# Designs tried in a protein design run: designed miniproteins, single chains. Part 11

Each design is a single chain, and the fold is of that chain. pLDDT is the mean over its residues in the fold that is shown.

## One batch from the design tools (miniprotein)

Design m347
Fold by ESMFold2-Fast:
Structure m347 (fold): chain A 77 residues (1-77)
Amino acid sequence: NADYIIAATAQVVMERFSEADAVKVANAVKEAIDRGEELNEETLARILQDVLGVSPETARELAREALKRAEQLKADA
């Protein structure tokens, strides 16, 4: 579900930060997928921390919210 995770993560970042930050995060997530990294809470939190400069606690909160939203998007598929 790479597409749902990318979309959900971008939405969360756009709502709480900016569209520019959402684009940066979406690109970073796509690069992680291209490297063969598994998209899970830990991997997303690392990407969010690296791109946004947020604390590890905030990064994990954002990652969990994004994954929950991705599952909601998938439920209609």
Scores: mean pLDDT 83

Design m348
Fold by ESMFold2-Fast:
Structure m348 (fold): chain A 89 residues (1-89)
Amino acid sequence: SWVVTYSEILTLAPGETAEIEFEIKGPSGAVLIEVLEGEVEVSLNGEKVATLGEGESLRIDLKPGKYTLTLKNTGDKPAVVGVAVYEEV
């Protein structure tokens, strides 16, 4: 079954960057990013994976390991972003 290991709603000011460090310990995991307001650039382990606007979401399936998720508000308005990390147990 899947368990949630991290869940937060983040508010990012224009130009603000948030970093979330997490670990997938189960046989598989995922991170879900949902943009509720604004626009964010998403990077995983330093590599840009997407730019997401309001109402868009991205699920990244992950193998066991340590990860750094970086969220940057590249817009001129505040962004509100939901982040959930979950793993199979």
Scores: mean pLDDT 87

Design m349
Fold by ESMFold2-Fast:
Structure m349 (fold): chain A 80 residues (1-80)
Amino acid sequence: SFADEADAFKDRLLAQLDALIARARAKGLPQSEIAFIEATVSVQLLSVTVARRNQDEEAFREAKARAEQALAELQQQIDE
């Protein structure tokens, strides 16, 4: 169902956030960079949560695509 898909995506997003923070800390990135990672993912998580609550599948698809792009960009920045 849409609700199951949205909940599963939220769980994956949170797991990826934890992994990104762990990698950033392991690389010795400053707290400001870690805070930026947390803030960026939190904005995407909020968008997904709002779309799910409103039962707006189109908004969810857009929020999911934006979240996936943001995660890819953060991963690239940490790897540099």
Scores: mean pLDDT 85

Design m350
Fold by ESMFold2-Fast:
Structure m350 (fold): chain A 93 residues (1-93)
Amino acid sequence: RAKAEQVLLELLDDINAKSPGSAEELAAARAKIPGLLDELINNAKEAEELLPLLKEAWENSNASTRKQIEYTLKVLSHLNPELAKKAEEEIKA
């Protein structure tokens, strides 16, 4: 849904604009990732359109944010394995 897309774009902008050294801002970015992927799980059809944005967020994130994305993708693989596989392939390809 539009809300999920907006949250993803906001997270991407936040990661791109901020130094990895900012502990407070990094914690805020991490907190958004589980909520974002939960939204994607609930909107499976729209989630396919958001996969390129997730890849962009991954590529522009720091190591700790990527770790949170990896963890959330593992949770997603239990709830929607097809979508999780597509997301992982998009990120790695």
Scores: mean pLDDT 59

Design m351
Fold by ESMFold2-Fast:
Structure m351 (fold): chain A 91 residues (1-91)
Amino acid sequence: SLEEIKKQVERAEEEIDGLVKELVENTTVGEIRGAIVYLTEGDIERAQEIAEKGRREGKKPNEEEKKKLEEELKEAVRGAIQKAADAELAK
């Protein structure tokens, strides 16, 4: 149904927001940029590992860098999810 499709989209958006927040709050600028590269290659699992592991030491993003990195991460995660969905539908 249309309502089920809407709920699936809302869940995907929540998962995207969660991963983005974990990356910008728990890791360094270098690790975040690495995660963006993995996401552009469709490797969501590697980006999740970076978020889960976190990193206390190193250069943390400032408020302006967080805003820019959040936008780049959201686009990269959406692209990776779309690629994964397209691959499953092609099977």
Scores: mean pLDDT 77

Design m352
Fold by ESMFold2-Fast:
Structure m352 (fold): chain A 85 residues (1-85)
Amino acid sequence: SSATEALIQAPLDEARRLAAEGDRLFAQGRYAEAAELYSRARALLRELRDWLSVLSPYSPLHDELDREIAELDRKLAEAERALAA
């Protein structure tokens, strides 16, 4: 249903928006703020993945979510390394 699609799309769009804002802050050298946004984006995608695993185990979104989570893990690690330097 359109309502079910919105329940998936809204957190996905928000996570992607947070990641994009994190990228902007990272480019400005604002690594602590970037790390916070990447962490929030990752949490949203993890919640969506866990929800989707129960309700739609055959969804192609599983691979997409895993790739996006892995990318956020990488970006978060880069921001944390920049803060430690």
Scores: mean pLDDT 87

Design m353
Fold by ESMFold2-Fast:
Structure m353 (fold): chain A 97 residues (1-97)
Amino acid sequence: MEKKKKEEEIEKKVKELEEEEKKKIEELERKEEEEIRRIEEAGREGEESARKIGEHLGFTVRGLYEVSKSATRLVAERQKEKARKEAEEKIKKIKEE
């Protein structure tokens, strides 16, 4: 009968870690969306300003902020993957105790 109490405590701890992981990933996704929005706004203003100097500069600026958006998405995906792995390791340790 003591085994049921240990199983309930483990299940509760696992659920708390899963909720923490979910919240952390949601926060990372929100930060990614905010950063992408900033890059798009700054990029569009930069492109318009560059086009006033020369059309070829406008195309260069567009290429640069598109690369910045792609880099931001890659960094965010790496951070989310790390968060998932850390949560999996914590859950595994709790299940092994």
Scores: mean pLDDT 81

Design m354
Fold by ESMFold2-Fast:
Structure m354 (fold): chain A 76 residues (1-76)
Amino acid sequence: SATVLEVTSDGVVIDRGTKDGLKPGDKILFKDFNVIGTVASVFEDTSYVVFLDKAKNEATLSKLKKGDVIEIEKVP
């Protein structure tokens, strides 16, 4: 799981980073929404994950709020 720190127009900032094995270009499954985001930027304790499917982005981002705890999984 991860906590949403910020919501933007195209993605979210989460409290998972390089400490958790994330790298730019990694794919993250958001299990509660059944959508895959891509890590655009990563820091030690945080990362910025973007949703590249614009048709699904608005529906997913409208349901996410700062402080939400979400089930995530790094996909192979």
Scores: mean pLDDT 78

Design m355
Fold by ESMFold2-Fast:
Structure m355 (fold): chain A 71 residues (1-71)
Amino acid sequence: SRDELIEKAVLEAFFRVADRYGDQFSDEELAAAAREAERRLRKESPELSLEQMTERAVEVMTETLGVPPLP
């Protein structure tokens, strides 16, 4: 389902962002950024692939945390 794809995308994005920036943020801040990414993806309801949704979730998380985009 779309919800399952969004959940997988946000989980993958969380691991990518935590790998790069996890030492700079609390678990609560990282979790809040992941929740914001999930909220935006659900609101937008994009017909994107899992990889594209993951990229969008990473973008939202890095914007929320105020850090540079991942390469």
Scores: mean pLDDT 83

Design m356
Fold by ESMFold2-Fast:
Structure m356 (fold): chain A 97 residues (1-97)
Amino acid sequence: MEEKRKELTERMKKAAEESIARKNKYDQLLADMQKKTDETIKKMKEGSVEEAKKLANDLIEEARRVADETGPGGRNIARQVEEKVEKALKEIEKEKS
């Protein structure tokens, strides 16, 4: 009974370590994309509407590329980036209209 418990514990430990590694990669990607999104939105506010549209599209394409590489977690990050950038672009268009 102890031997089977030890094997189960070792497998659970490896699964937990892999889950932590995946979470850490997700958290790092999320932080990096959020920082880049904030920096891009700042640049969008400082430029023309046409420059803002170009910066928005470039960032959305980059987020989609990251999503394609990382799977479901990446797609969630890409969605958050798209929503935040599209909202910022609408606000910029209203202010500069």
Scores: mean pLDDT 78

Design m357
Fold by ESMFold2-Fast:
Structure m357 (fold): chain A 66 residues (1-66)
Amino acid sequence: MYTAKVTVIELGDRYMAFAEVLDENGNVLGTGKAIDSDPEKAAAEAIKKALEDAGIEKVDKVEITY
């Protein structure tokens, strides 16, 4: 079971998202960062990059913290 954990931080009129893809034991398999004026787009792009870094097509759970 894989989980993506995403933190979205407000930077004025922009948002920075940092995503980690974790296994069942909490090991980080991949990470991604993105910046966008839309927090949802920043989060989605960060998740995409973290999945690519991990070599994984999808996760079972996504947790987003704003």
Scores: mean pLDDT 85

Design m358
Fold by ESMFold2-Fast:
Structure m358 (fold): chain A 79 residues (1-79)
Amino acid sequence: MIELSELELYILGLIAANGGEAKVSEIIEKAKKVLGVSEKAIRKAIENLKKKGLVEVDEEKKTVKITEKGRELLGKISS
């Protein structure tokens, strides 16, 4: 089982709710407002999600996309 921090879970859910893709800037803005976390912590959480294979980062578009594995994990948590 993949363990997620509250921040990682929030980011993954946000991307899924946004049609499977979100701008890095939007993720930072929303996570700062909702969780009161630093931009550095948010960027580290995105990197951790990428390492776990739960998201892919598009450096050209500055967006983060949820993977099939990420969607499956959210489905198990939401059930």
Scores: mean pLDDT 81

Design m359
Fold by ESMFold2-Fast:
Structure m359 (fold): chain A 80 residues (1-80)
Amino acid sequence: MEAVELARRHAEGVAKAETAEKAVGHALGGIGAALHAALAGDKEGVAGAAEALEEGAKKAKNPLARKLGELAAEAARKLG
């Protein structure tokens, strides 16, 4: 599942981000992965991407990175 793999990589970036600036690019990349799945009609890929972003947000050390990951997961869910 391409979209879920891409979202997982971006979710890891959110989790490891030391600053909000580093997290924002990964949060947007995760939304992009979900959008790619949505455009392909892949509902499971959209859900998987949202779940990956939510998990990355939970593991985030930086509070703003966590919030960005959580917002990205919510945006991804709305695409499905």
Scores: mean pLDDT 84

Design m360
Fold by ESMFold2-Fast:
Structure m360 (fold): chain A 100 residues (1-100)
Amino acid sequence: LEEEILENIKKAIEAIEAGDEEKALEHLERAEEALEELEKRLSELPAEEAAEIYQRITEELEKVIELAKEFPKVLEKARKLYLRAGTLEGIARIQVALGL
């Protein structure tokens, strides 16, 4: 699932660089679906490991946000995914601090 999310983010970047807004949105939509499935699976993993996975996802989404400035719909979708992954990372970091 992490690999599927990262691959779709990479393909979204490639689509943005090619000027294909529709293709970029399709790949971000696939990344969103995979992120929802990952969230369910990571609830069964140690919080520290979950935090590291979400951090890698947010780092790749930052690249999309920077490149998507001329594509408002792509930028909006990327920001929503970034906020979601960042929130999940924050929750996992809090769980680590609490010894969970």
Scores: mean pLDDT 82

Design m361
Fold by ESMFold2-Fast:
Structure m361 (fold): chain A 100 residues (1-100)
Amino acid sequence: MEIDPNLTGFELDLKAIHDAVSASPSGRIKRSEAIELIVKLTIERGKLTSEEDIEEARKNAEKTLDQLIEAGLLEESVGPDGERLISLSELGRELLEELS
């Protein structure tokens, strides 16, 4: 996935999650997968090279995901196996359509 220089880090994280959710047959991805997408983008944006910076990025990715859920841009649900799943909300879809 190519980084768009006109998007904020928060918008890039939301877009990455949207792309992954849209590519998923169920329209949902695991919470852990969403966190890994945010971590990957944070590493790429910050050009992070140290293990300590990457660990901090992972902690911050969890906070970013929770902020997106609290803002109503993403929804969290529990799957049949008790797994935490992420999907895009109507508001999140509308915002990403405006950015595209």
Scores: mean pLDDT 76

Design m362
Fold by ESMFold2-Fast:
Structure m362 (fold): chain A 70 residues (1-70)
Amino acid sequence: VTDEQIEEAARLISEAFGLDPQTVKKALRELVKEHPNASAYELAQLLSERLGKDLDLVATALLLGKAGIV
């Protein structure tokens, strides 16, 4: 996973859910490092928990896949 892929995922998720892209980017970078074998859905769950937000997990997983994170 590249920094560019993390930045694109953070941008897409932030636009979809009205979140701060830098906050999402930081959380996503940490989660990808901590959970390198997580599925898209597992990473979506972890991101939802880390941000303290009830994200649409299916939509979040699709955006992570679109950015090439998983």
Scores: mean pLDDT 84

Design m363
Fold by ESMFold2-Fast:
Structure m363 (fold): chain A 103 residues (1-103)
Amino acid sequence: KKEKLREAIKKLYEIESKIVEANQALDAGDYETALSKLEEIKKLVDELKPYIGEKVYNRIKTLVDNAIEAVKAKDKETAKAYLQQLSDELLRVRTWLEMELEK
C-alpha cells in the first residue's frame, strides 16, 4: 500500500515538472515542445488512473485534452489557463495522497 502511494506521488511530481516545462515552451512560442510535453503528461495521467479513481481521472484527462487542442490551435492564453487548472487539480490529488501515505 505505502509503496503504491509513493509511486503515484512520484508520477504526480513528474507531471507537475512537465507542466512547468510546457508553460516555459509556450512562453518561448515553442508549440512543438509544448505539445510533446503535453503528450508525455497524458501518458503519465493514464498511468495514474488506478490510484486516483475514474471521476478524478476523467476531470484531469479532459483538462489535458483541452490543453493539447489549444496548443495545436496555437492559443497560448487558453492553453496556459487549462495548464493552471490541471496544476491546481494535481496539487489537490498529491496533497491527499501524501496525507494517506503518512497514516
Scores: mean pLDDT 87

Design m364
Fold by ESMFold2-Fast:
Structure m364 (fold): chain A 90 residues (1-90)
Amino acid sequence: SEVDELLDRIIAKLEELKKVTPPERQEALRAIDAAIKAVEHAKKTGDYEGGVTTLLNIVDQLEKMLSDDEESLALLEEIKALAEEVLKAL
């Protein structure tokens, strides 16, 4: 479905964010893993609204944790845009 394709794109962007996040940013890396799990769970259960809400709450925390990294903030902005497209497609 179109929604599943958007969720797969969100997971891909979260994995990209994880790759550019330094290993010493352990709290941020755990938050990224939690976001990936929330999106995967939404895809599995069909609870798209609940999964995207959880994702957006984690993204808000990640923006605060990674506020000094312009590349990470750009990826988070792309993730938020994709999440908005999911909600619009519902």
Scores: mean pLDDT 89

Design m365
Fold by ESMFold2-Fast:
Structure m365 (fold): chain A 80 residues (1-80)
Amino acid sequence: MTLEELVEEARRALENGDLDRAVQIMEKIAEKLKDKYPEAAETLKTLVESMRKALENGDVEKARRYARAAIALAEQILKS
């Protein structure tokens, strides 16, 4: 899958409320970015970890916020 396809799949997972799938896709995005954009890849990993912690605490809204931030970062990289 291309980076663009992964970002679109992450958006669909978030819109469908499948946060576990969104996490998996965001981890794949971070892996694809690590060689060319290592700082962005680390930021994405941190956002994914924050999303997992929010889900563990039952804070779905906070988890969605971290997911949106991660998708926005990946989209920003696609534009550059």
Scores: mean pLDDT 82

Design m366
Fold by ESMFold2-Fast:
Structure m366 (fold): chain A 69 residues (1-69)
Amino acid sequence: MEEEEALRRAEERGQRYVPLNRLTNEATERLLNGEVTEEQVREMLRKAGVPEALAEAMVRSAVESAELL
């Protein structure tokens, strides 16, 4: 069943990305509150072992979210 396979893949991805999603959400909230700069968010992501390309994409997403608010 496609649903079972999708759930299993989401669970495997969730186990790997739960810490990263929490970190990005926390960094986004702090960025929205003006507590941190984009440079500090990039540094936090790099310290957490996030690849540079992914860190750049996450920062862009956070900035876009900030512009909507």
Scores: mean pLDDT 65

Design m367
Fold by ESMFold2-Fast:
Structure m367 (fold): chain A 68 residues (1-68)
Amino acid sequence: SLLDEIVEKINKLAADPSVSDETLVLAVLYEVQSLKLSLEEAREIIERSNLSEKRKKLIMEAVERFYA
């Protein structure tokens, strides 16, 4: 599915030690904006991603600001 493809992309970025938290946040926001994902779809992607709790929280806060 589309969400599976995005999760895989995020997991690959997160596995790269050269990728900053900021780069990861922007990558997720880009997918959300470009594909016009709902807040629920964005939350599902974050939940399903192989990310630390710290990274999940940072991305979730950024996504929630986008939908506010």
Scores: mean pLDDT 86

Design m368
Fold by ESMFold2-Fast:
Structure m368 (fold): chain A 81 residues (1-81)
Amino acid sequence: MAGEVARAAAEASGFTVLGVDVRGNEVTVLLVAGTQEDGERAGEAVKKALEAAGYTVLSVRSTVLGGSYTRVTVTLAEPVD
């Protein structure tokens, strides 16, 4: 499942994953990362893993929420919920 692939990719990249939400064609990963650079690294890892699993990734957005939390949102070509 897309959410499980995203979680595994972030964890394999050394990030602590707090949660994964799958809604329509978006996979959102909440993880412990306090910098934009770490968020982008996590987003790239999630994108590569989803593409390797056969998903088409349209966009990746990493947002630092403050307090060492970052939200990575991956938009896919098709719904996966």
Scores: mean pLDDT 83

Design m369
Fold by ESMFold2-Fast:
Structure m369 (fold): chain A 73 residues (1-73)
Amino acid sequence: SAVEEVRKLAEEALAKSQGKSVEEILQIIQELEAEVKKIVAANQLSEEEFKEIVGILQETGKQIAALIAQVQA
């Protein structure tokens, strides 16, 4: 499903961001955003599926922001 694809991409983005520079993490985020946009455009999402995807991206964004803060500290 589209939700499962986004969840997998978010998990992969978090894994790839471990030990990376801020520049590399930002590139990983841009790639994640591009792939999510393709999935959303290719699928007829229900309101529930869309809300789940937004939730996954918000939680992933918080975790990546924490990684960036650690690298900058």
Scores: mean pLDDT 81

Design m370
Fold by ESMFold2-Fast:
Structure m370 (fold): chain A 66 residues (1-66)
Amino acid sequence: PTPEQVALSAEQLADHFDEQGMKDAAEKMRELAKEVREDPDRDVDKAIQEMRDIVVKATGGSKFPP
């Protein structure tokens, strides 16, 4: 995946978390999207892992939002 694709996914997840009232998780996703866009030398795979970690922590386990 490209940095742009990762940033878009993070923004979509942030929007979803905002709708659920999970503002902390939404902020973390928006920060990740911004970091990926501002620093294209960052490891995209690491960014994806950070997205997964935010989702797992927000949902209280290995379950994902719809």
Scores: mean pLDDT 74

Design m371
Fold by ESMFold2-Fast:
Structure m371 (fold): chain A 73 residues (1-73)
Amino acid sequence: MEKVKEEVKKASKKFPKYKKELEDTFNNSMRLSGVLEAAKSVSNKLDKIGKKVDKKEGQKLSDEVLKVGKEVS
């Protein structure tokens, strides 16, 4: 759980305009489905943000969040 939160913080620093959206996505998914689904939801959000702002960084952060989510699940 904490490792996924740290990846969300890293993404929020890279995309500060989307900090609240990324944190809300993680927190809502955690309340409903747990850590793996929270990681998937944040990963999907980062892919969408990346397409608008920085495709390479968005994809990299998306992949890292999902990898950590799978490791802690």
Scores: mean pLDDT 80

Design m372
Fold by ESMFold2-Fast:
Structure m372 (fold): chain A 73 residues (1-73)
Amino acid sequence: MDAKSDVELAQQLKKLAEEYLKNKDYDKAKQVIDKLKERYMEIKSKPIKSGGDIHALGQYEDALKELGEEIPK
């Protein structure tokens, strides 16, 4: 997946998690948040990062912070 697709995925997963939280579907919200964390760690683990990858990491971090989640280390 390219960096543009990663940014779009972060935005889609954030919206989906927000919708589940609004509906009090905490189990599904957790699954979506776990997917955000998983993809963040995959991008973060790349040995060489493009500017697009750095931008995508920022979008995932912002999404997790707005959802009240800790950023994976």
Scores: mean pLDDT 80

Design m373
Fold by ESMFold2-Fast:
Structure m373 (fold): chain A 90 residues (1-90)
Amino acid sequence: VKLTEEEAKKLVDFLISMRGKTLREQRELLEKVKAEDPKLGEALEKFINEAVQRLRRELRGLTPEEANNLVIDETIDLIEKASGVKLEKP
């Protein structure tokens, strides 16, 4: 998926806000992104799916909260690599 620097920063901000959220809250945030920008929402969903595929072995035996946080972190890493953007540390 091809992202601009602005698009990558926007998606990473959304993903950071998803850490520690329930699956329901995460779905609501993803739907909000899709409503505001369908192209960015589709890109975000594709990156999340790629992160899940990469982490499939590590996700086994984790709690839903642990699995969620691991997927979020991997999705952020994938977006940074795809966009070439250096993001500020929290």
Scores: mean pLDDT 74

Design m374
Fold by ESMFold2-Fast:
Structure m374 (fold): chain A 97 residues (1-97)
Amino acid sequence: SEELEALRKGLVLTLEDVIKLMEQNKFPQELIERARELLERAKKVKSLEELLEVTEEAIEFLRELLKETTDPKAKAFIEYAIRRLEEIKKEAEKLLE
């Protein structure tokens, strides 16, 4: 569906932005690899249920990442990314009603 494709694109772009931030701020390679794994799963999403699952896992990953982040600009971006993913989650949940 067009709605699924739009939400999947939003999730993919958010994760790509996060990975770029992590690389620029020299985050641990293991965390960058986990973010890349989430990105690859996001690209393969075929249903709203799969989108919701990956989005929820991405939100939890970003919340853990936020705890380990000390740079104020990186923190602000991660908080923004979490809000963006929460919006995607709300739209996906609404479409499943």
Scores: mean pLDDT 89

Design m375
Fold by ESMFold2-Fast:
Structure m375 (fold): chain A 85 residues (1-85)
Amino acid sequence: MSADIQELEEQYKKALELARKGDELFKQGKYEEAAKLYEEAAKILRKIIELYKIGRAPNPRLEEIEKKLEEMERNAALAREKAAE
């Protein structure tokens, strides 16, 4: 269990780094590249949520992680819309 929690925290940190890189690319008008990074971050966040639920461990961060997933999905959709222009 402790090792699983550590792995999930490392994956969350990776998702946050991808989100930051996506934000910088979005600011540069690189919308297709930004969308890809947001989509990769969202994929990681979905896996984290699934693993926490499967592990049946109490997780006070589930709400935080779920909100970050919603943010990434929203940002990816916006970036895809901008890339299609």
Scores: mean pLDDT 80

Design m376
Fold by ESMFold2-Fast:
Structure m376 (fold): chain A 56 residues (1-56)
Amino acid sequence: IRKEALKRINSVTETSPSLDRFAMIILTFPDIKEDELEGFARKAGLTEEEFKTLFG
């Protein structure tokens, strides 16, 4: 999931500030578990659509 999420963020043609913030969180805190990544994505301000695109 973490690897796929980062890949999808990097492949996005136009990245939002929320996606950039989330990518930085993943890179800064490598010890974050997969289940906690979803919480951090929401806290970073990702929309429901962005969240589903990365994780579902």
Scores: mean pLDDT 71

Design m377
Fold by ESMFold2-Fast:
Structure m377 (fold): chain A 67 residues (1-67)
Amino acid sequence: SAAEEAARLLRRKYEEAIARLQARHPDAKISVRVEAEGDLVRVTVTVNGRELVLVMSAEEAIEFASA
C-alpha cells in the first residue's frame, strides 16, 4: 500500500538522522518508530522517556521522506 511504502521511506530517513543525533548526544536515549496504520503513517518519537506520537497521511510522509 501507499502507506507501507511511505513508512518504509520515512523510516530510513529517520534512522539516519537519529544515528547522527545520538552520536552528538550520547547521554540522550532517543528512538523513533515509523509504522503503517491502515491508510496512515504513525511516527513515535521517544526522548529520555518522553513520548510524542504523530499520525500523518501517506502523502505527507512521502513529502517528509523526500526532503
Scores: mean pLDDT 81

Design m378
Fold by ESMFold2-Fast:
Structure m378 (fold): chain A 76 residues (1-76)
Amino acid sequence: MEEELRLAEEDGEAALAEIQARNLAVIKNATPEQLEQMRQVLAMLRQQLAQLPAELPYVQALLAMVDALLAEIDRV
């Protein structure tokens, strides 16, 4: 069970990286209106994640992903 949880955690991080890469590609090809909409959704998601306990295994990884996507939108 501990081994299965560790493998699931590594697979989850890989899945988050794939999701982030796909979202970064969408951001680079998005219209200004789509970028503003994405920023609003990501900002809301970040606020929701900030309400979760920091000790939860995926909270820091999810926050880092959202922050990276928001930073990329600001760079475009």
Scores: mean pLDDT 71

Design m379
Fold by ESMFold2-Fast:
Structure m379 (fold): chain A 87 residues (1-87)
Amino acid sequence: DEKALEEALAAVEEAAPVIAEEAYRAALEIELARGASEEEARERAREAAEKAVERARGLVRKLAEELGAEKAKELITKALEEGLKQI
């Protein structure tokens, strides 16, 4: 069901700004706690934000192949909701 897969990927695209912002903030805090400079922490946080979005897309594709696109959409939505609760 390619349509369900496209819908799951569209959900990730719609959530991408939020995923990126959350990953950026979390990575920034972690890097600063590790003793990185503000500049280094910001650079690493940007990379983490980009990787988080790419990982979300990759996870959707893997889950869709393993469990079907409908289940993949359900699971990624729940993961995004849980991530928001951690912020």
Scores: mean pLDDT 79

Design m380
Fold by ESMFold2-Fast:
Structure m380 (fold): chain A 91 residues (1-91)
Amino acid sequence: EIEERKKKLLEEESPIREEITKEVKKKLEEIDKKAKELAEKGIEKESVFTAREIGRLIREVVERETQLVYGKETATAEDESAYIAELGKRV
């Protein structure tokens, strides 16, 4: 029973991880597009300022996506952890 439930949770987590991957990939492509646009406009791509801004954007996007997605995952994990703890206590 517990093993079947763990496998079912793994299958449910798979769609969530795929969603995270899609969102992160989309944001990274957006950042790459912006970097190319800046280079085309004649802005030095090796500029410390430009590199720092790109790094900041990457961090901001990753942090935001992590908070949004892990907010859902955290709640689900906590609920499932409580169930597993109760089951372990009774067996």
Scores: mean pLDDT 55

Design m381
Fold by ESMFold2-Fast:
Structure m381 (fold): chain A 62 residues (1-62)
Amino acid sequence: MLGFDEIVERMLKQLKELVGVTPEEMPKVEEFIERVRDEMAERGWGTDEVARWLEEYVEKQK
């Protein structure tokens, strides 16, 4: 079973591969994950809502 953090990390990993993020930029990706988590908590979004948003965002970047 995937928790919120695992879902976000998996989706951002796919984005990272599409955008070509270097290993040196890895810490910035982790900071982005933290920002997304904070923003989603502020908006009252649950795991399902975050997953839908990330899935749409990843598909839009393709």
Scores: mean pLDDT 62

